Designed miniproteins, single chains, continued (2). Designs and how they scored, part 107

Each design is a single chain, and the fold is of that chain. pLDDT is the mean over its residues in the fold that is shown.

## One batch from the design tools (miniprotein)

Design m7730
Fold by ESMFold2-Fast:
Structure m7730 (fold): chain A 72 residues (1-72)
Amino acid sequence: NEEIIRLAENLLEAIAAGDWESAQRYLRELFLATGGDPESAEATAAALPELPEEAIERLRAQAQALIAHLKA
């Protein structure tokens, strides 16, 4: 759980910094750590810089919700 929290926090920081390379890496790792398959993880991470703002906001909200759930 600590690793998943750390990955989600790192993802949020990378998105806030506009560091899309790091955000893609953390998203891929987080997806795999939560039971996602490698092909879906790669496709999801690759799409990140091209996602509309609404999708990025949803991703941030989901990561924040995951952190809150695991810390509870």
Scores: mean pLDDT 80

Design m7731
Fold by ESMFold2-Fast:
Structure m7731 (fold): chain A 87 residues (1-87)
Amino acid sequence: SLEELYKEFLEEVDKILQSDLSPEEQARRIIEAVEKFVEKALKELTPEQAKDFVESVRKYLESLAKKLPPELQERLREAFDRIEEKV
């Protein structure tokens, strides 16, 4: 389900944020998680549900970015834009 996949995504990101990794490495791992879960959504969900999942991820990342340094905010936004183009 969309809700289950989104929960798994949030758990993966929370794990990254709780790690002792540098902010740059955390951003990189978050981008990798976004790519992984978007690909999974495209394979397992209907096209409409996959679009809704991507929109939920976008809103979450916008909220998260506000707590990050500006350089990482831009990097995260640019990476997401590239991923969203594939949906």
Scores: mean pLDDT 81

Design m7732
Fold by ESMFold2-Fast:
Structure m7732 (fold): chain A 84 residues (1-84)
Amino acid sequence: MVTPIIAKVAEVAGLSPEAVARAVEAALRGEDVPSHLVIAVAVALMLERGLSQREVAEALGMSLATLSRHRARINELKARVLEL
């Protein structure tokens, strides 16, 4: 389902809202998320569901260290979405 938060994340990231929504659902089912959608899905989970970085790492099936490599891009996208 495309929520207002998913729509904003997709708009700022230059992605399809439907693609981001499907990737969020895949992450919540423990399925693999395509690498180019990982940052958008992480931001959507943090903003829509209030998940911590640790909970997002668990949902994406990655280590917290791996997620931390994306920290700067996640924070940049999150800030841009919150400005809309």
Scores: mean pLDDT 81

Design m7733
Fold by ESMFold2-Fast:
Structure m7733 (fold): chain A 129 residues (1-129)
Amino acid sequence: AAAKAGADLAATLTGAASESKSLTVRAEAATEELRALLTAVGDAVASANPNVTWEVAMGDPDRSRLEIELVAPPELAETLANKVAAAASAFLRTVLGGAQVEVEIEYEYDKKTGLMRARVRITATRQAP
């Protein structure tokens, strides 16, 4: 169910936020239902974690995006990025039944801080008939 998928995503993101220095989520929703669910997830995650930035916008009707950026020590950043990517992909597949989901993860190391920035980009595209 969509509500359970949203709750599972919120739990994963709350865990990632609590273990990271910062978590930023930018979402573009293809449907108003997805926008409402992402807003509810964002409210839950941000209310528990002051280091979270959450933005949701309406996107292309055939394409939804979740861009999640986190900052943590290198090994932790990789672990959190993989967990977040898995949870967000499962969420989009559940809510947008039949959508093709693509995941990209990018890492940047900051020598001055010793921290890794992980950027997780998830795109869900509706299949043309």
Scores: mean pLDDT 84

Design m7734
Fold by ESMFold2-Fast:
Structure m7734 (fold): chain A 107 residues (1-107)
Amino acid sequence: EKEEQIKKLAKEAKEKNPELYEKYNKEHGEPFAIAMVKLEEAMRTLGLSEEERKEAFRVAEERAPKVSSDPSVRAAVIAEGEAAYEAGRLAEALGLGAAMAAKALEE
């Protein structure tokens, strides 16, 4: 169902950041690798520090395996990310967003 879309997104991710894509694809698979490359782009656009970028990747890596396809669990993670954003915790908010994006690509 999503094979062609994932292949297209994977190609784009490899083109933009081949090293980051390869690292995460090897350990977590294509959906997560795609999400991590998009996370890096978002952090660059927002001008996050190196420390904040590291924290965002850490949050994404920790939270992605725990995100379920249950709509109520997804709603709770979205609410957590919104609360982090409102509190100025941009790295956490972006990391949670990347974890959600990776899970959505698996489904």
Scores: mean pLDDT 81

Design m7735
Fold by ESMFold2-Fast:
Structure m7735 (fold): chain A 72 residues (1-72)
Amino acid sequence: SMARELQEAFEKATEITKGTGKKLIDESKKNPEKQPEMAKGLRGMAKEAEKAGFKETAEIAKKYAAEVEKLK
């Protein structure tokens, strides 16, 4: 049961991160002034995910942070 609950939690976290990441990238393209804050937020999210043991979620968050940084 615990293993299944953890798997479902990881899947939900991954889905949320992917969906939010796409929206943040689109928002960053429309508001260049906010790109530094958005990249910092995503990197902070990646650090928290790593601390919690959510390595896959952390990697996805880092990828989106890099995409936002490339827009500069």
Scores: mean pLDDT 73

Design m7736
Fold by ESMFold2-Fast:
Parts: C-alpha cells; structure tokens; sequence
Structure m7736 (fold): chain A 90 residues (1-90)
C-alpha cells in the first residue's frame, strides 16, 4: 500500500497539474510535442481517449495490486478533472 506521505505527494501533484492546466487553457497556449502543436480541443480528445483506455484496462484486469489500484484511481481522477477543466473553458 502507498504510504501517507506518498498519498499526500500525489494529491499535491494532482492539484498543481490541474492549476497549470487551468492557466494553460485560460491563456489559449498550445503544447508542442515532437514538432506537433496541440490545441485545447486536441488535448481534450487525447484525455478522453486515455480515460477510455484506462477504464477498459481495469475491466479486462480485475485483479490488481494495491499500488496498481492506487495509481489507477489517481490517474482516473486526474483525467476526469482535466477533461472537466478543458470542457468548461471551451
């Protein structure tokens, strides 16, 4: 199981990522990855696809370790909140 320090660090990191995402969307900035510019709509599509893949992986792999379950729940929360931030700003 993750330690209380690891849980707190994960929650803090999630908050920082979401605040950075809010500022990015507000400023209409583009992300450049491997020479490809991503718009807010492109990022939204990628986050929705990643959430779907994550949920399908959970459905096909019901027996996970406590650490894998923790990482799944953390990533799922982050993706859902990120999707919400971008959708509310569009």
Amino acid sequence: APTEEEKKAAEEAEKEILEELKEWVKNKKKITTEGKELTAEDVLKLLKEELKRLEEKKKNTPEWTEKEKFNYERLKRLLKEGIKIIEEAL
Scores: mean pLDDT 75

Design m7737
Fold by ESMFold2-Fast:
Structure m7737 (fold): chain A 60 residues (1-60)
Amino acid sequence: ELEKIKQEYKQKLDEILARVRELNARRGELTPEQYRAEVQRINDEILKFDEEVKKKIEEL
């Protein structure tokens, strides 16, 4: 159970980190509004994933 949660966490973290790196590479090409929207989307995904992981751990 914990091992599966760890795998999901690492996979999701890698996906988020790749997206952050891509966003940083494109920062000079984005408007402030577009950059803010992308950052907000990433933060929303992190928060949702953190909540899901906490729920799974607490429900064990």
Scores: mean pLDDT 77

Design m7738
Fold by ESMFold2-Fast:
Structure m7738 (fold): chain A 105 residues (1-105)
Amino acid sequence: LLSLEQFEELAKRVARLLEEAFREAGLPGASVKVEREGNTLTVTFTADDGTVLTQTFRLPAELSVAGAEAVLLGAAGQFADFAGLSPEVRERLFARIREEVARLA
């Protein structure tokens, strides 16, 4: 089980992976910001053109590793779709996210 603090740190690492995927896709100005207030996690994607997409998650006090993976893959998938990432870049991103989560299992 992951604490909220552990999940926040994992989410921040996944945000860096997402930014790497954006660079692979030719979007080097795109960024991802992760903020937490209590049980609420807010993830903000800013595209190269300044377009912003915000996702907000209400988390339990602790998450299973599988639960953490599901939330992170869902969030990353939405940002990947919004940014128009190719299937090849998206598959590499998802593999890296699963690998990062697996380090906690």
Scores: mean pLDDT 83

Design m7739
Fold by ESMFold2-Fast:
Structure m7739 (fold): chain A 66 residues (1-66)
Amino acid sequence: EEAAVRARVSELLYRDVTEQLLKAGAPEEEAKETARRIVDLALAGEFDKMRELYREALQKARERAA
């Protein structure tokens, strides 16, 4: 079922991204907002933008925490 697959992938991606950003030192608000944007990009099929945003967000989270 297409909708169920998309929902599962979206939930797992959101959880993983949020957790990784929180571990990197991002505030919860920023981590959740970035994770939502990453999920939206993935659902839109913009995987290149998704990966770039994720990598940049991790680096910026570490910079902000430092």
Scores: mean pLDDT 79

Design m7740
Fold by ESMFold2-Fast:
Structure m7740 (fold): chain A 95 residues (1-95)
Amino acid sequence: GEAAVRRFLEQLGLSEATIDAILALLRTVRSEADLTAELADQLPLSVEQARAILELSPRAHREAALALADRQGVRGEGTRARLEALYALWLMYQE
């Protein structure tokens, strides 16, 4: 749920404004099909922050995020990291 995503991002030291922007993006996602490289590039995260989100995510969410990026054929390191982070956060948001 939203509260779990907020607590997770707060523990990573993200600002309230950044957390609110991420949650606003997650609210626009209706299905896995909406999780695109273009949407991930709107995420207000550095590559390092995106990698930290993936690394600290539950194993099942991390494995699902890596598989999604592979299926979409995303090659850009920054875009891939943000897409993986977006999917991991979305799975946490759906719980």
Scores: mean pLDDT 87

Design m7741
Fold by ESMFold2-Fast:
Structure m7741 (fold): chain A 98 residues (1-98)
Amino acid sequence: SEEYEKLVKELQKKVNEILKKRGIKATFSEDFIKEIIDGFAKNPLDLTRLSKILSPLSGLEPSSDLDVVAENIVYLAEKFLKPLPEVITVEDLKKAAE
């Protein structure tokens, strides 16, 4: 849906802005963001559900705010995928799960 594609693009932009602000030379790919949304949310538009799933793992408060969801995604990537590759893809997520 148009709303799903907009959510994916906006979330990708926010996570990459966080990396840039922290001086990290890595970027999240669109496929990684889609996999996170599809894998953790029962409904891809349920940001409150996604935030609640990620928050207990990162220690951040549950929120429907896309900025909080983005911070949670960056925090989990830094914990499970270190060192961060220049482009963070679905393959990096699969390797971390092995």
Scores: mean pLDDT 74

Design m7742
Fold by ESMFold2-Fast:
Structure m7742 (fold): chain A 68 residues (1-68)
Amino acid sequence: GCTPPVGDVTASGTLDGTGLAVCLTSTEGVVCGSTDDNVDAAMESLTLAGVSYEKSTCDGKPGVVVTL
């Protein structure tokens, strides 16, 4: 893993007529290495929590989208 010198997990939300899509980007291990490896680890955590999500790119960085 690695520890990028960027703050904590950040979230960006956009309200669509069908719900709120939140794009999450993490600085602790998620941005390091391949998107598939790092984002999949975050997605596994969301799966264990029973939350729906989709892998995506947030402003050119790896992230996930959660629809409420």
Scores: mean pLDDT 44

Design m7743
Fold by ESMFold2-Fast:
Structure m7743 (fold): chain A 68 residues (1-68)
Amino acid sequence: MLEEEIKEGVEKIVVGVAKLLTSKGKPLTEEDLERLYKLGVSKETVREMGEVSGLSKSRIDKAIRRAE
């Protein structure tokens, strides 16, 4: 339970960073998502980061699949 609460907090922080970067005109790319997934960021968090960066679900799924 505590582990899930910590995970949720961290996920909210990294998604917040993605939103901030997008607001500054520097959205994350497919390559950025691929690298983040390889570094251990969860599939769900990578998908949300991609969505806030303006990437389609198809592009996000392709980046995750390349990292697997």
Scores: mean pLDDT 79

Design m7744
Fold by ESMFold2-Fast:
Structure m7744 (fold): chain A 79 residues (1-79)
Amino acid sequence: AAKVPTAREVFEALAREFGIELRPDAGVTVEDVNRLLDALSEGKDEEAREILRRAVATPGPADDRPVKGSTPEEVLAAL
């Protein structure tokens, strides 16, 4: 029961929901996830899509830190 997703796992779930494919080597940070979740919580879908597109285009190391805030399921339920 993994209740603490990594930044990459959260980003993958949200990108899939928006129809955006994540690169295997995409650099995703906890800060990127928090920014994306803030945009989604405010109903700024276009801004959220732009954040996703920019992050998925950037290669970098995987961020293994736990994500603070709502799960992807809770965010999607609020939309």
Scores: mean pLDDT 65

Design m7745
Fold by ESMFold2-Fast:
Structure m7745 (fold): chain A 85 residues (1-85)
Amino acid sequence: SKELVVEAARELLDTISRARSEETDPEKVKKLNELAQRITEALRKLEAGEISPEQAAKILREVVEEMEKLGIEVPESVKKKLEEL
């Protein structure tokens, strides 16, 4: 559902914001900003009807994978919401 996508995206943006405030590596900060932009763009496209909730969820799952590769712990609540989509 759109509601689950929006909730997952909000929690991911909060997680990225906290990670950025604690990060001292400028290359990691740049990557975190790019991931936040990707989430924001996916939400914009979802609201505009340009992509489906399923397509938005796929983008959020890709963001989760990239965050985990950066060593960032993604909340289980986000992972559960994305599994329901």
Scores: mean pLDDT 86

Design m7746
Fold by ESMFold2-Fast:
Structure m7746 (fold): chain A 108 residues (1-108)
Amino acid sequence: HHMEELQRKLEEIREKARKAVEDLRSAGQDTLTALDELIEQAKKSPDKAAALEEVIRAGENALQGMRANARYVEELDPEEGRRVLAEMETALQSKIDEARKLAEEAKA
């Protein structure tokens, strides 16, 4: 019974790892969607440059939060955790760079 109980708990941990990877990916995608919406709202702001600078800060904070969440996932599944983090970091950095370019254009 003791060995069967241990095996069941290991199975539960593996399922939690899989869910954590999926939740990290979903949270990253939701963040990307939110940043897209913030960029569109910033473009309509009377103070476009200032609004876009706030989007850049929000994106940088989101990237830091994603890295913190990924550390937990990497403890459960190092390969998938690192893969999802790299994917989300690339996508988030692209959105931050887009907002930065738009902010520079708005100042001109």
Scores: mean pLDDT 86

Design m7747
Fold by ESMFold2-Fast:
Structure m7747 (fold): chain A 97 residues (1-97)
Amino acid sequence: SMMEEVRRLYREVAELLNELVEEGREEEVRELMLRVGALATAARFREAGLSEEEIEEYLNSIKSLSEEEKKLILELSKKSLEELKEELERLREELRR
């Protein structure tokens, strides 16, 4: 299933990011960590079949999320699971360099 492929890619990317954090390189990958988390959240919303309005209402209920994080999740939530998979594959290739 497409969601199983997205979950596998998310784990692979998360493992690569965790390796860099353990090497003391957290600040270099901070933006990538945030984007990867947002991609995983957007993929879950796509699997659940939530509308843009339902996603926006849900995100606005979470006081701990920054406005930039909410905006990023909303933007990514407009993408298909296939597009989210392609972005995760691209990130994985970049992190392996």
Scores: mean pLDDT 80

Design m7748
Fold by ESMFold2-Fast:
Structure m7748 (fold): chain A 83 residues (1-83)
Amino acid sequence: MNEEQIRAEMAEAGRLALDWAEEKVKRGEKLTDSEINALLIGLAMAEYGGDLETAVRIAEALYKMRPDDETVKKLLERLKEKL
């Protein structure tokens, strides 16, 4: 596996994390801390893969689930600045 393949796979993992997160939001389900950590990993993978649009959308999904979480809000603002 080379760097280009790793980035492509990381971007794909981020997209899968986004799909999962949006489905959770649509169902009105609250995420556990473990599930939030899994989403943050997916966000980091999307960012590493160069898919900033997916990373922003994951952060937006997290913020919808935790609108009082200042860490998630700052993360979303940081990612939007890169977009």
Scores: mean pLDDT 79

Design m7749
Fold by ESMFold2-Fast:
Structure m7749 (fold): chain A 72 residues (1-72)
Amino acid sequence: SKAVADVLAEAQAVRDWVAGKSLLPAETLEKLIGSLQGQLDAARAGELGPQATANVEALLARLQADLAKQKA
């Protein structure tokens, strides 16, 4: 589905863009988390597979951990 394709493409683009970066600004992390979470929620309604879901959730967990470090 389009929702599944969109979430996978955005997750890959985010992963590639943050590769090698230690921490992003909190505002950037909040925007990335919000966008990716919104697309993941839409894709779940479209039956995103378990492995793809786990990969996107792992990326979200990394971004959320980085945000927590920026707000500490």
Scores: mean pLDDT 73

Design m7750
Fold by ESMFold2-Fast:
Structure m7750 (fold): chain A 78 residues (1-78)
Amino acid sequence: NPRKELEETVKEIVRLLEEQGLSQEAKSLESNAKRAIDKSTNPKEALEYFEKALAALKAGDWGKARGYLALALHIANS
């Protein structure tokens, strides 16, 4: 279920952002993603970019993660 996987992946990203001291980014993502996921017509493609963002966050590459998060949210709102 791509929508459920989206919700779980976003929750993991929010958790990691908070753990890395990016609390404002975590709150912004949590607010924006909840509405986008509910209405998304491209949940599988959005999930792919959220997973790329998660991998970048785990690697400590915030610049790359930020780019993938912006793209994932754009696709999720499509």
Scores: mean pLDDT 82

Design m7751
Fold by ESMFold2-Fast:
Structure m7751 (fold): chain A 71 residues (1-71)
Amino acid sequence: AEARLRELAARAREARARLEEAMAELKTSKDVAAAIGRVLRELGELVQAYLEARRLGRETGLPVPEVVAEA
């Protein structure tokens, strides 16, 4: 369970970094629709990791990692 929560935390950190990159790109992109699509995709990854971590936390009694909770 802890290994899975660590994996979800790592995925959330990676997705958050990609989301920040996508948001920065949105400011300079001439293809706004494509840039918005990237932001939404990365946000979806963060939300999925958060929901999965919350489920595991409830089942195992382990705290949800802060990096996932910030999603």
Scores: mean pLDDT 72

Design m7752
Fold by ESMFold2-Fast:
Structure m7752 (fold): chain A 80 residues (1-80)
Amino acid sequence: SLEELIERAEKAIDAGDIPTAYQLLVEAAERAEKEKVDPETLQRLIRLAFHVAGLAHRAGDTELAQKAWEIGERLAKLLE
């Protein structure tokens, strides 16, 4: 489920596993864009995307940081 993907991504972040967190973020974002998702779940996913972007930037992975940031921005537009 989308909730399980988000929970796993949050757990990966807590473990410092940025690549796994990013993969789960991408999968969760794709599902959220195809399905009707409540605003609370969208906000949680947007927060997750920006968190992954920040962690990747701190780790020096500018490409992954940019991709995660763009996912967050794209999802934020769905809340408008």
Scores: mean pLDDT 86

Design m7753
Fold by ESMFold2-Fast:
Structure m7753 (fold): chain A 77 residues (1-77)
Amino acid sequence: STTVVDSVDEALELVSKSTPPIALVTEDGHLIGIVNSTKEFEEAIKEAEKNTGKKVKSFTISPSDIPGVGTVVTLHF
């Protein structure tokens, strides 16, 4: 099922219970990266915020239909 959360702490909690590999994408479908742990997820979020100059406002977390990807997280800036 798809879940939307508005904090990094809630996203980390859901990612900890999600199936890796986890693909991080933007709203327009641009791939930010692929992560395999909550630590890698947190570091990827920090890097994305640094590169954009914006904080992530919300996260959409969904099971993946993509071969080799367990979960997709969409970052909303």
Scores: mean pLDDT 85

Design m7754
Fold by ESMFold2-Fast:
Structure m7754 (fold): chain A 112 residues (1-112)
Amino acid sequence: SMLEMLKKIEEAKRLGIVVIDPDEERARRDAELLKKALESRGKKVGAVALPSSASEEEFKRKVEELVKELKPDVLLVGIDGRVPEEAARKAERAAREVAEKYGVELVVIREE
């Protein structure tokens, strides 16, 4: 549920953020803004931005690097509404595989 997702984000001390957008610069800016906002609330945050055109292997690699470095309690994946459905599914698969491998809670937010 949305409430359970929000509670996991609120309770997390270390949060990994992945922002996916067709516009890589916009993804980077959004990731930086989210990181700054959450760090201002006392969280340890790592963030990566990925274009929707990235391969599933590239998504998995970048997300795995983030998780290995940060060791987050929660991995938050934000997918912009402009991301094509197939690209969104690819990103969710990659994030889920990494989250399962490292025992990290996964929260996916898909803008519709």
Scores: mean pLDDT 85

Design m7755
Fold by ESMFold2-Fast:
Structure m7755 (fold): chain A 68 residues (1-68)
Amino acid sequence: GLPEHVLQAAAATGAKVSVGSDGGGVILLPHETVPGDKSAVGIKVKGQSAIIVAPDEASFEALKQALG
């Protein structure tokens, strides 16, 4: 799965997490509902893929720090 500190950050911020098992990497999004306005951050995590959707800008920055 994702590293524990990333899961803790997601839970603390109320972020939505969709996890795969293909190892394709992690995509962090500032929100889900405006597809043309995404600031996607792609982060490669070995053995895991996930899409993480932050609810706000402060949560996005916290999750970006946890993933980096």
Scores: mean pLDDT 63

Design m7756
Fold by ESMFold2-Fast:
Structure m7756 (fold): chain A 120 residues (1-120)
Amino acid sequence: AAAEEEDREIARYIEIASVNPAIRAALTALVDTIRQRGRMRAQDVLAMYDEAVAAIWAQLDEATRELLERAREYFRRRMRELEERNIRLSALDVARLLAESMVRAILETAVDRALRKREE
């Protein structure tokens, strides 16, 4: 069924966006809230995301905080662009953007580390 396919796709995006259990729990709760409310403004999604990140921040190690802060920068930028365009986001849209933001953060961190190792 289409709803079961969407549920699996959301779960896969949350897994990609989650480098530890605390992040997974926070992002699952965020996406579930959006599912219950339906399509939300990007500004409202960003406010919920910032609150969810703040709630778990103290539980994270330094390496996880570095990745999450980079992912958060990309997510915030994308949310601002979508708000300016008056685009409302579904749970699937948000899960995908969370995954894209984390993948970009991982890639940028890996490239930065590789470049520093070649320059030292």
Scores: mean pLDDT 86

Design m7757
Fold by ESMFold2-Fast:
Structure m7757 (fold): chain A 65 residues (1-65)
Amino acid sequence: GAKEEALKKLEKIEKAVEEYKDNLVVLQAGLRETEELKEEFKDDEEVVKKAEEIIKKIREYISQL
């Protein structure tokens, strides 16, 4: 279902930003996509929680550049 695809996409984003944490373009794209998924699934606690964790991680990587 849509929730399962969203969670799978969030996992792919998390992997990409961890692998390319020194790449600002990848980090900015990952941040945008994660924020869009969080807004689309804002009433789904599991998706929102996973998205918030990824956003926090991306913002930390950007701050360390």
Scores: mean pLDDT 87

Design m7758
Fold by ESMFold2-Fast:
Structure m7758 (fold): chain A 74 residues (1-74)
Amino acid sequence: MEEITEGLLSPDEKVREEALEKLRELARKEGEAIMPSIEEIEARLLASGDPRLLPTLMELGVIQLEIAVKKVFP
């Protein structure tokens, strides 16, 4: 998980995209079990204050919503 977090904080767009894809795969595999890790990642992205990471923060919100929806509609 730390490697994914570091990738999402990267100044390189390609590295961020790769980290997002890995996180989406984990979300599909682990579901609700990874929610605490996603919340920690969100906190770190917010703490960075980097507006370039705004799209990544929005994608985390989408992943959290997808996990919540899957819990209701298995």
Scores: mean pLDDT 79

Design m7759
Fold by ESMFold2-Fast:
Structure m7759 (fold): chain A 92 residues (1-92)
Amino acid sequence: MDALAERAAELLGNRPDTRTTALADELADYAASHGVGLIATDERATEEEVEALAARIERESGERVLGIVVRADTTEADLAAYKAEIDARAAA
């Protein structure tokens, strides 16, 4: 594995709880079905930090990549908003 793949795996591997993991997995599956790579982290990473990492991976790989911070208190409305952002990124 290269250094970028290892870093992404570390961020994804440190999810704090089952709910956050399930939400991140749902978003990752949705993004993959739309041809978008997803980096989903917990609240310990900032949105800016996750966006910067996604932009770097997109630049290095040429893939469309989105960074999202998933909170334990994420609502169905928040989930729908994240899916809409994935749709917009897939269309870009």
Scores: mean pLDDT 70

Design m7760
Fold by ESMFold2-Fast:
Structure m7760 (fold): chain A 94 residues (1-94)
Amino acid sequence: STVLEQLDFTITVVERLIKEAEKRGDEELKKLSEELLELFRETRERLERAPDPELEQRAVEASDLVLEASKYYIFYKDVEKAKELLKKAIELLR
């Protein structure tokens, strides 16, 4: 499944965000990223077990937000924008 492959990639990006946040001493971004890691893993397992087009759409949208947040955090150094995008991704997967 291309969606499951995309989620596997997004999970690696979230794991990178956790490591980067830890390196920078950013406890809030680390906590948000750890919550997202758990939510993406749960979403991946649900989608692997049964088709769910609504959950698939929310997972893709959340993945796009995480990829954008990673760019703001790592390259643009815009921590507040990154946190905003990660919080939106969390709400999509809850």
Scores: mean pLDDT 89

Design m7761
Fold by ESMFold2-Fast:
Structure m7761 (fold): chain A 117 residues (1-117)
Amino acid sequence: AESGADLVTAEGAVAVEAWRHGTHAVAIVRYDPARPVRVRARLGGGEVEIDVTPDSVTVTVLGGEAVVEAGDEVVELRAGETATLPAHPEGASVTLRDGEHVLHVLLLPAAVAEAAA
């Protein structure tokens, strides 16, 4: 069994959880919306860089294809393409695809707080 640690890296994130089953993977990146976060995610031949600031979400596809969703905005990107969307209070999602490989990256705003008892 392989660890999800090679699927995603996130600099400036509050917490990162990732898991993989076969050709499907999910990564949850929790971040403080007042701080910048840089995410790199990959699965199979798919690779994406996500730069989150208080004002914007910028997604660059390095391999495969991606669908980016932030609020009501939906953008489809292929390898070599970049899109910048306004930051949304509910966060954003990026679905990275390369053939049968699908990685869902969920970018969720979070308060810096301990787990509730």
Scores: mean pLDDT 80

Design m7762
Fold by ESMFold2-Fast:
Structure m7762 (fold): chain A 93 residues (1-93)
Amino acid sequence: MEEEEKLREAFELIREALREHHDAVVAVARAQGKDDSVAAYAAANEASIDGLAREELELLLKNSKSAEEVLEKAREIAEKTRAQIAAQLAALA
Protein backbone atom coordinates (compact mmCIF):
# COMPACT_ATOMS: atom_id res chain seq x y z
CA MET A 1 0.00 0.00 0.00
CA GLU A 2 1.17 3.59 -0.65
CA GLU A 3 1.82 4.56 3.00
CA GLU A 4 3.71 1.30 3.72
CA GLU A 5 5.72 1.82 0.50
CA LYS A 6 6.68 5.37 1.63
CA LEU A 7 7.83 4.14 5.06
CA ARG A 8 9.81 1.29 3.47
CA GLU A 9 11.43 3.78 1.04
CA ALA A 10 12.26 6.13 3.96
CA PHE A 11 13.91 3.26 5.89
CA GLU A 12 15.99 2.18 2.87
CA LEU A 13 17.07 5.79 2.15
CA ILE A 14 18.30 6.22 5.75
CA ARG A 15 19.92 2.77 5.80
CA GLU A 16 21.75 3.35 2.50
CA ALA A 17 22.91 6.83 3.59
CA LEU A 18 24.30 5.39 6.86
CA ARG A 19 26.04 2.58 4.93
CA GLU A 20 27.56 5.04 2.43
CA HIS A 21 28.74 7.22 5.33
CA HIS A 22 30.29 4.18 7.05
CA ASP A 23 32.07 3.18 3.81
CA ALA A 24 33.39 6.75 3.35
CA VAL A 25 34.70 6.90 6.95
CA VAL A 26 36.49 3.56 6.43
CA ALA A 27 37.92 4.74 3.07
CA VAL A 28 39.20 8.02 4.61
CA ALA A 29 40.81 6.18 7.55
CA ARG A 30 42.50 3.68 5.20
CA ALA A 31 43.79 6.54 3.01
CA GLN A 32 45.31 8.04 6.18
CA GLY A 33 47.08 4.74 7.06
CA LYS A 34 44.89 3.92 10.09
CA ASP A 35 44.44 0.22 9.23
CA ASP A 36 44.79 -1.14 12.81
CA SER A 37 41.92 0.99 14.18
CA VAL A 38 39.74 0.72 11.03
CA ALA A 39 39.03 -3.05 11.20
CA ALA A 40 37.56 -2.88 14.74
CA TYR A 41 35.54 0.31 14.16
CA ALA A 42 34.31 -0.86 10.73
CA ALA A 43 32.96 -4.14 12.16
CA ALA A 44 31.27 -2.39 15.13
CA ASN A 45 29.68 0.32 12.97
CA GLU A 46 28.52 -2.12 10.25
CA ALA A 47 26.70 -4.21 12.89
CA SER A 48 24.99 -0.99 14.13
CA ILE A 49 23.75 0.37 10.76
CA ASP A 50 20.34 -1.42 10.76
CA GLY A 51 19.77 -0.46 14.42
CA LEU A 52 20.65 3.19 13.78
CA ALA A 53 18.36 3.27 10.72
CA ARG A 54 15.47 1.89 12.83
CA GLU A 55 16.09 4.48 15.58
CA GLU A 56 16.13 7.32 13.02
CA LEU A 57 12.90 6.06 11.39
CA GLU A 58 11.27 5.83 14.86
CA LEU A 59 12.25 9.45 15.60
CA LEU A 60 10.87 10.59 12.22
CA LEU A 61 7.60 8.71 12.89
CA LYS A 62 7.33 10.36 16.34
CA ASN A 63 7.98 13.87 14.96
CA SER A 64 6.06 13.62 11.63
CA LYS A 65 2.33 13.95 10.87
CA SER A 66 2.23 11.55 7.89
CA ALA A 67 4.15 8.83 6.03
CA GLU A 68 4.75 11.40 3.26
CA GLU A 69 6.43 13.78 5.75
CA VAL A 70 8.60 10.88 7.05
CA LEU A 71 9.72 10.11 3.47
CA GLU A 72 10.40 13.82 2.76
CA LYS A 73 12.58 14.13 5.89
CA ALA A 74 14.35 10.84 5.06
CA ARG A 75 15.20 12.20 1.58
CA GLU A 76 16.62 15.37 3.19
CA ILE A 77 18.76 13.29 5.58
CA ALA A 78 20.05 11.14 2.68
CA GLU A 79 20.84 14.22 0.53
CA LYS A 80 22.71 15.98 3.37
CA THR A 81 24.61 12.79 4.24
CA ARG A 82 25.65 12.24 0.60
CA ALA A 83 26.72 15.89 0.28
CA GLN A 84 28.92 15.51 3.39
CA ILE A 85 30.40 12.26 2.00
CA ALA A 86 31.13 13.96 -1.35
CA ALA A 87 32.89 16.83 0.47
CA GLN A 88 34.99 14.40 2.56
CA LEU A 89 36.00 12.34 -0.50
CA ALA A 90 36.76 15.51 -2.52
CA ALA A 91 39.19 16.54 0.27
CA LEU A 92 41.13 13.30 -0.42
CA ALA A 93 41.47 14.06 -4.15
Scores: mean pLDDT 76

Design m7763
Fold by ESMFold2-Fast:
Structure m7763 (fold): chain A 65 residues (1-65)
Amino acid sequence: SLEEKIAAALEAARELTIGAARAAFGEDDVTVEVELRGKDIVSTATTPAGTAVGVADASAFGVEL
């Protein structure tokens, strides 16, 4: 279903964001928020060392909206 595809896309974005933040900041303590804004998936990673924001079209994760 579309809902399952969206859920999978948000989870994939979360995992990519956690990995990227750990690599960039060298921190294991990462808080990640992901949301769908229109056709975009927005991911925010917060660590004690800093914050990173990523934006990608949902179609990059296989979801057409």
Scores: mean pLDDT 79

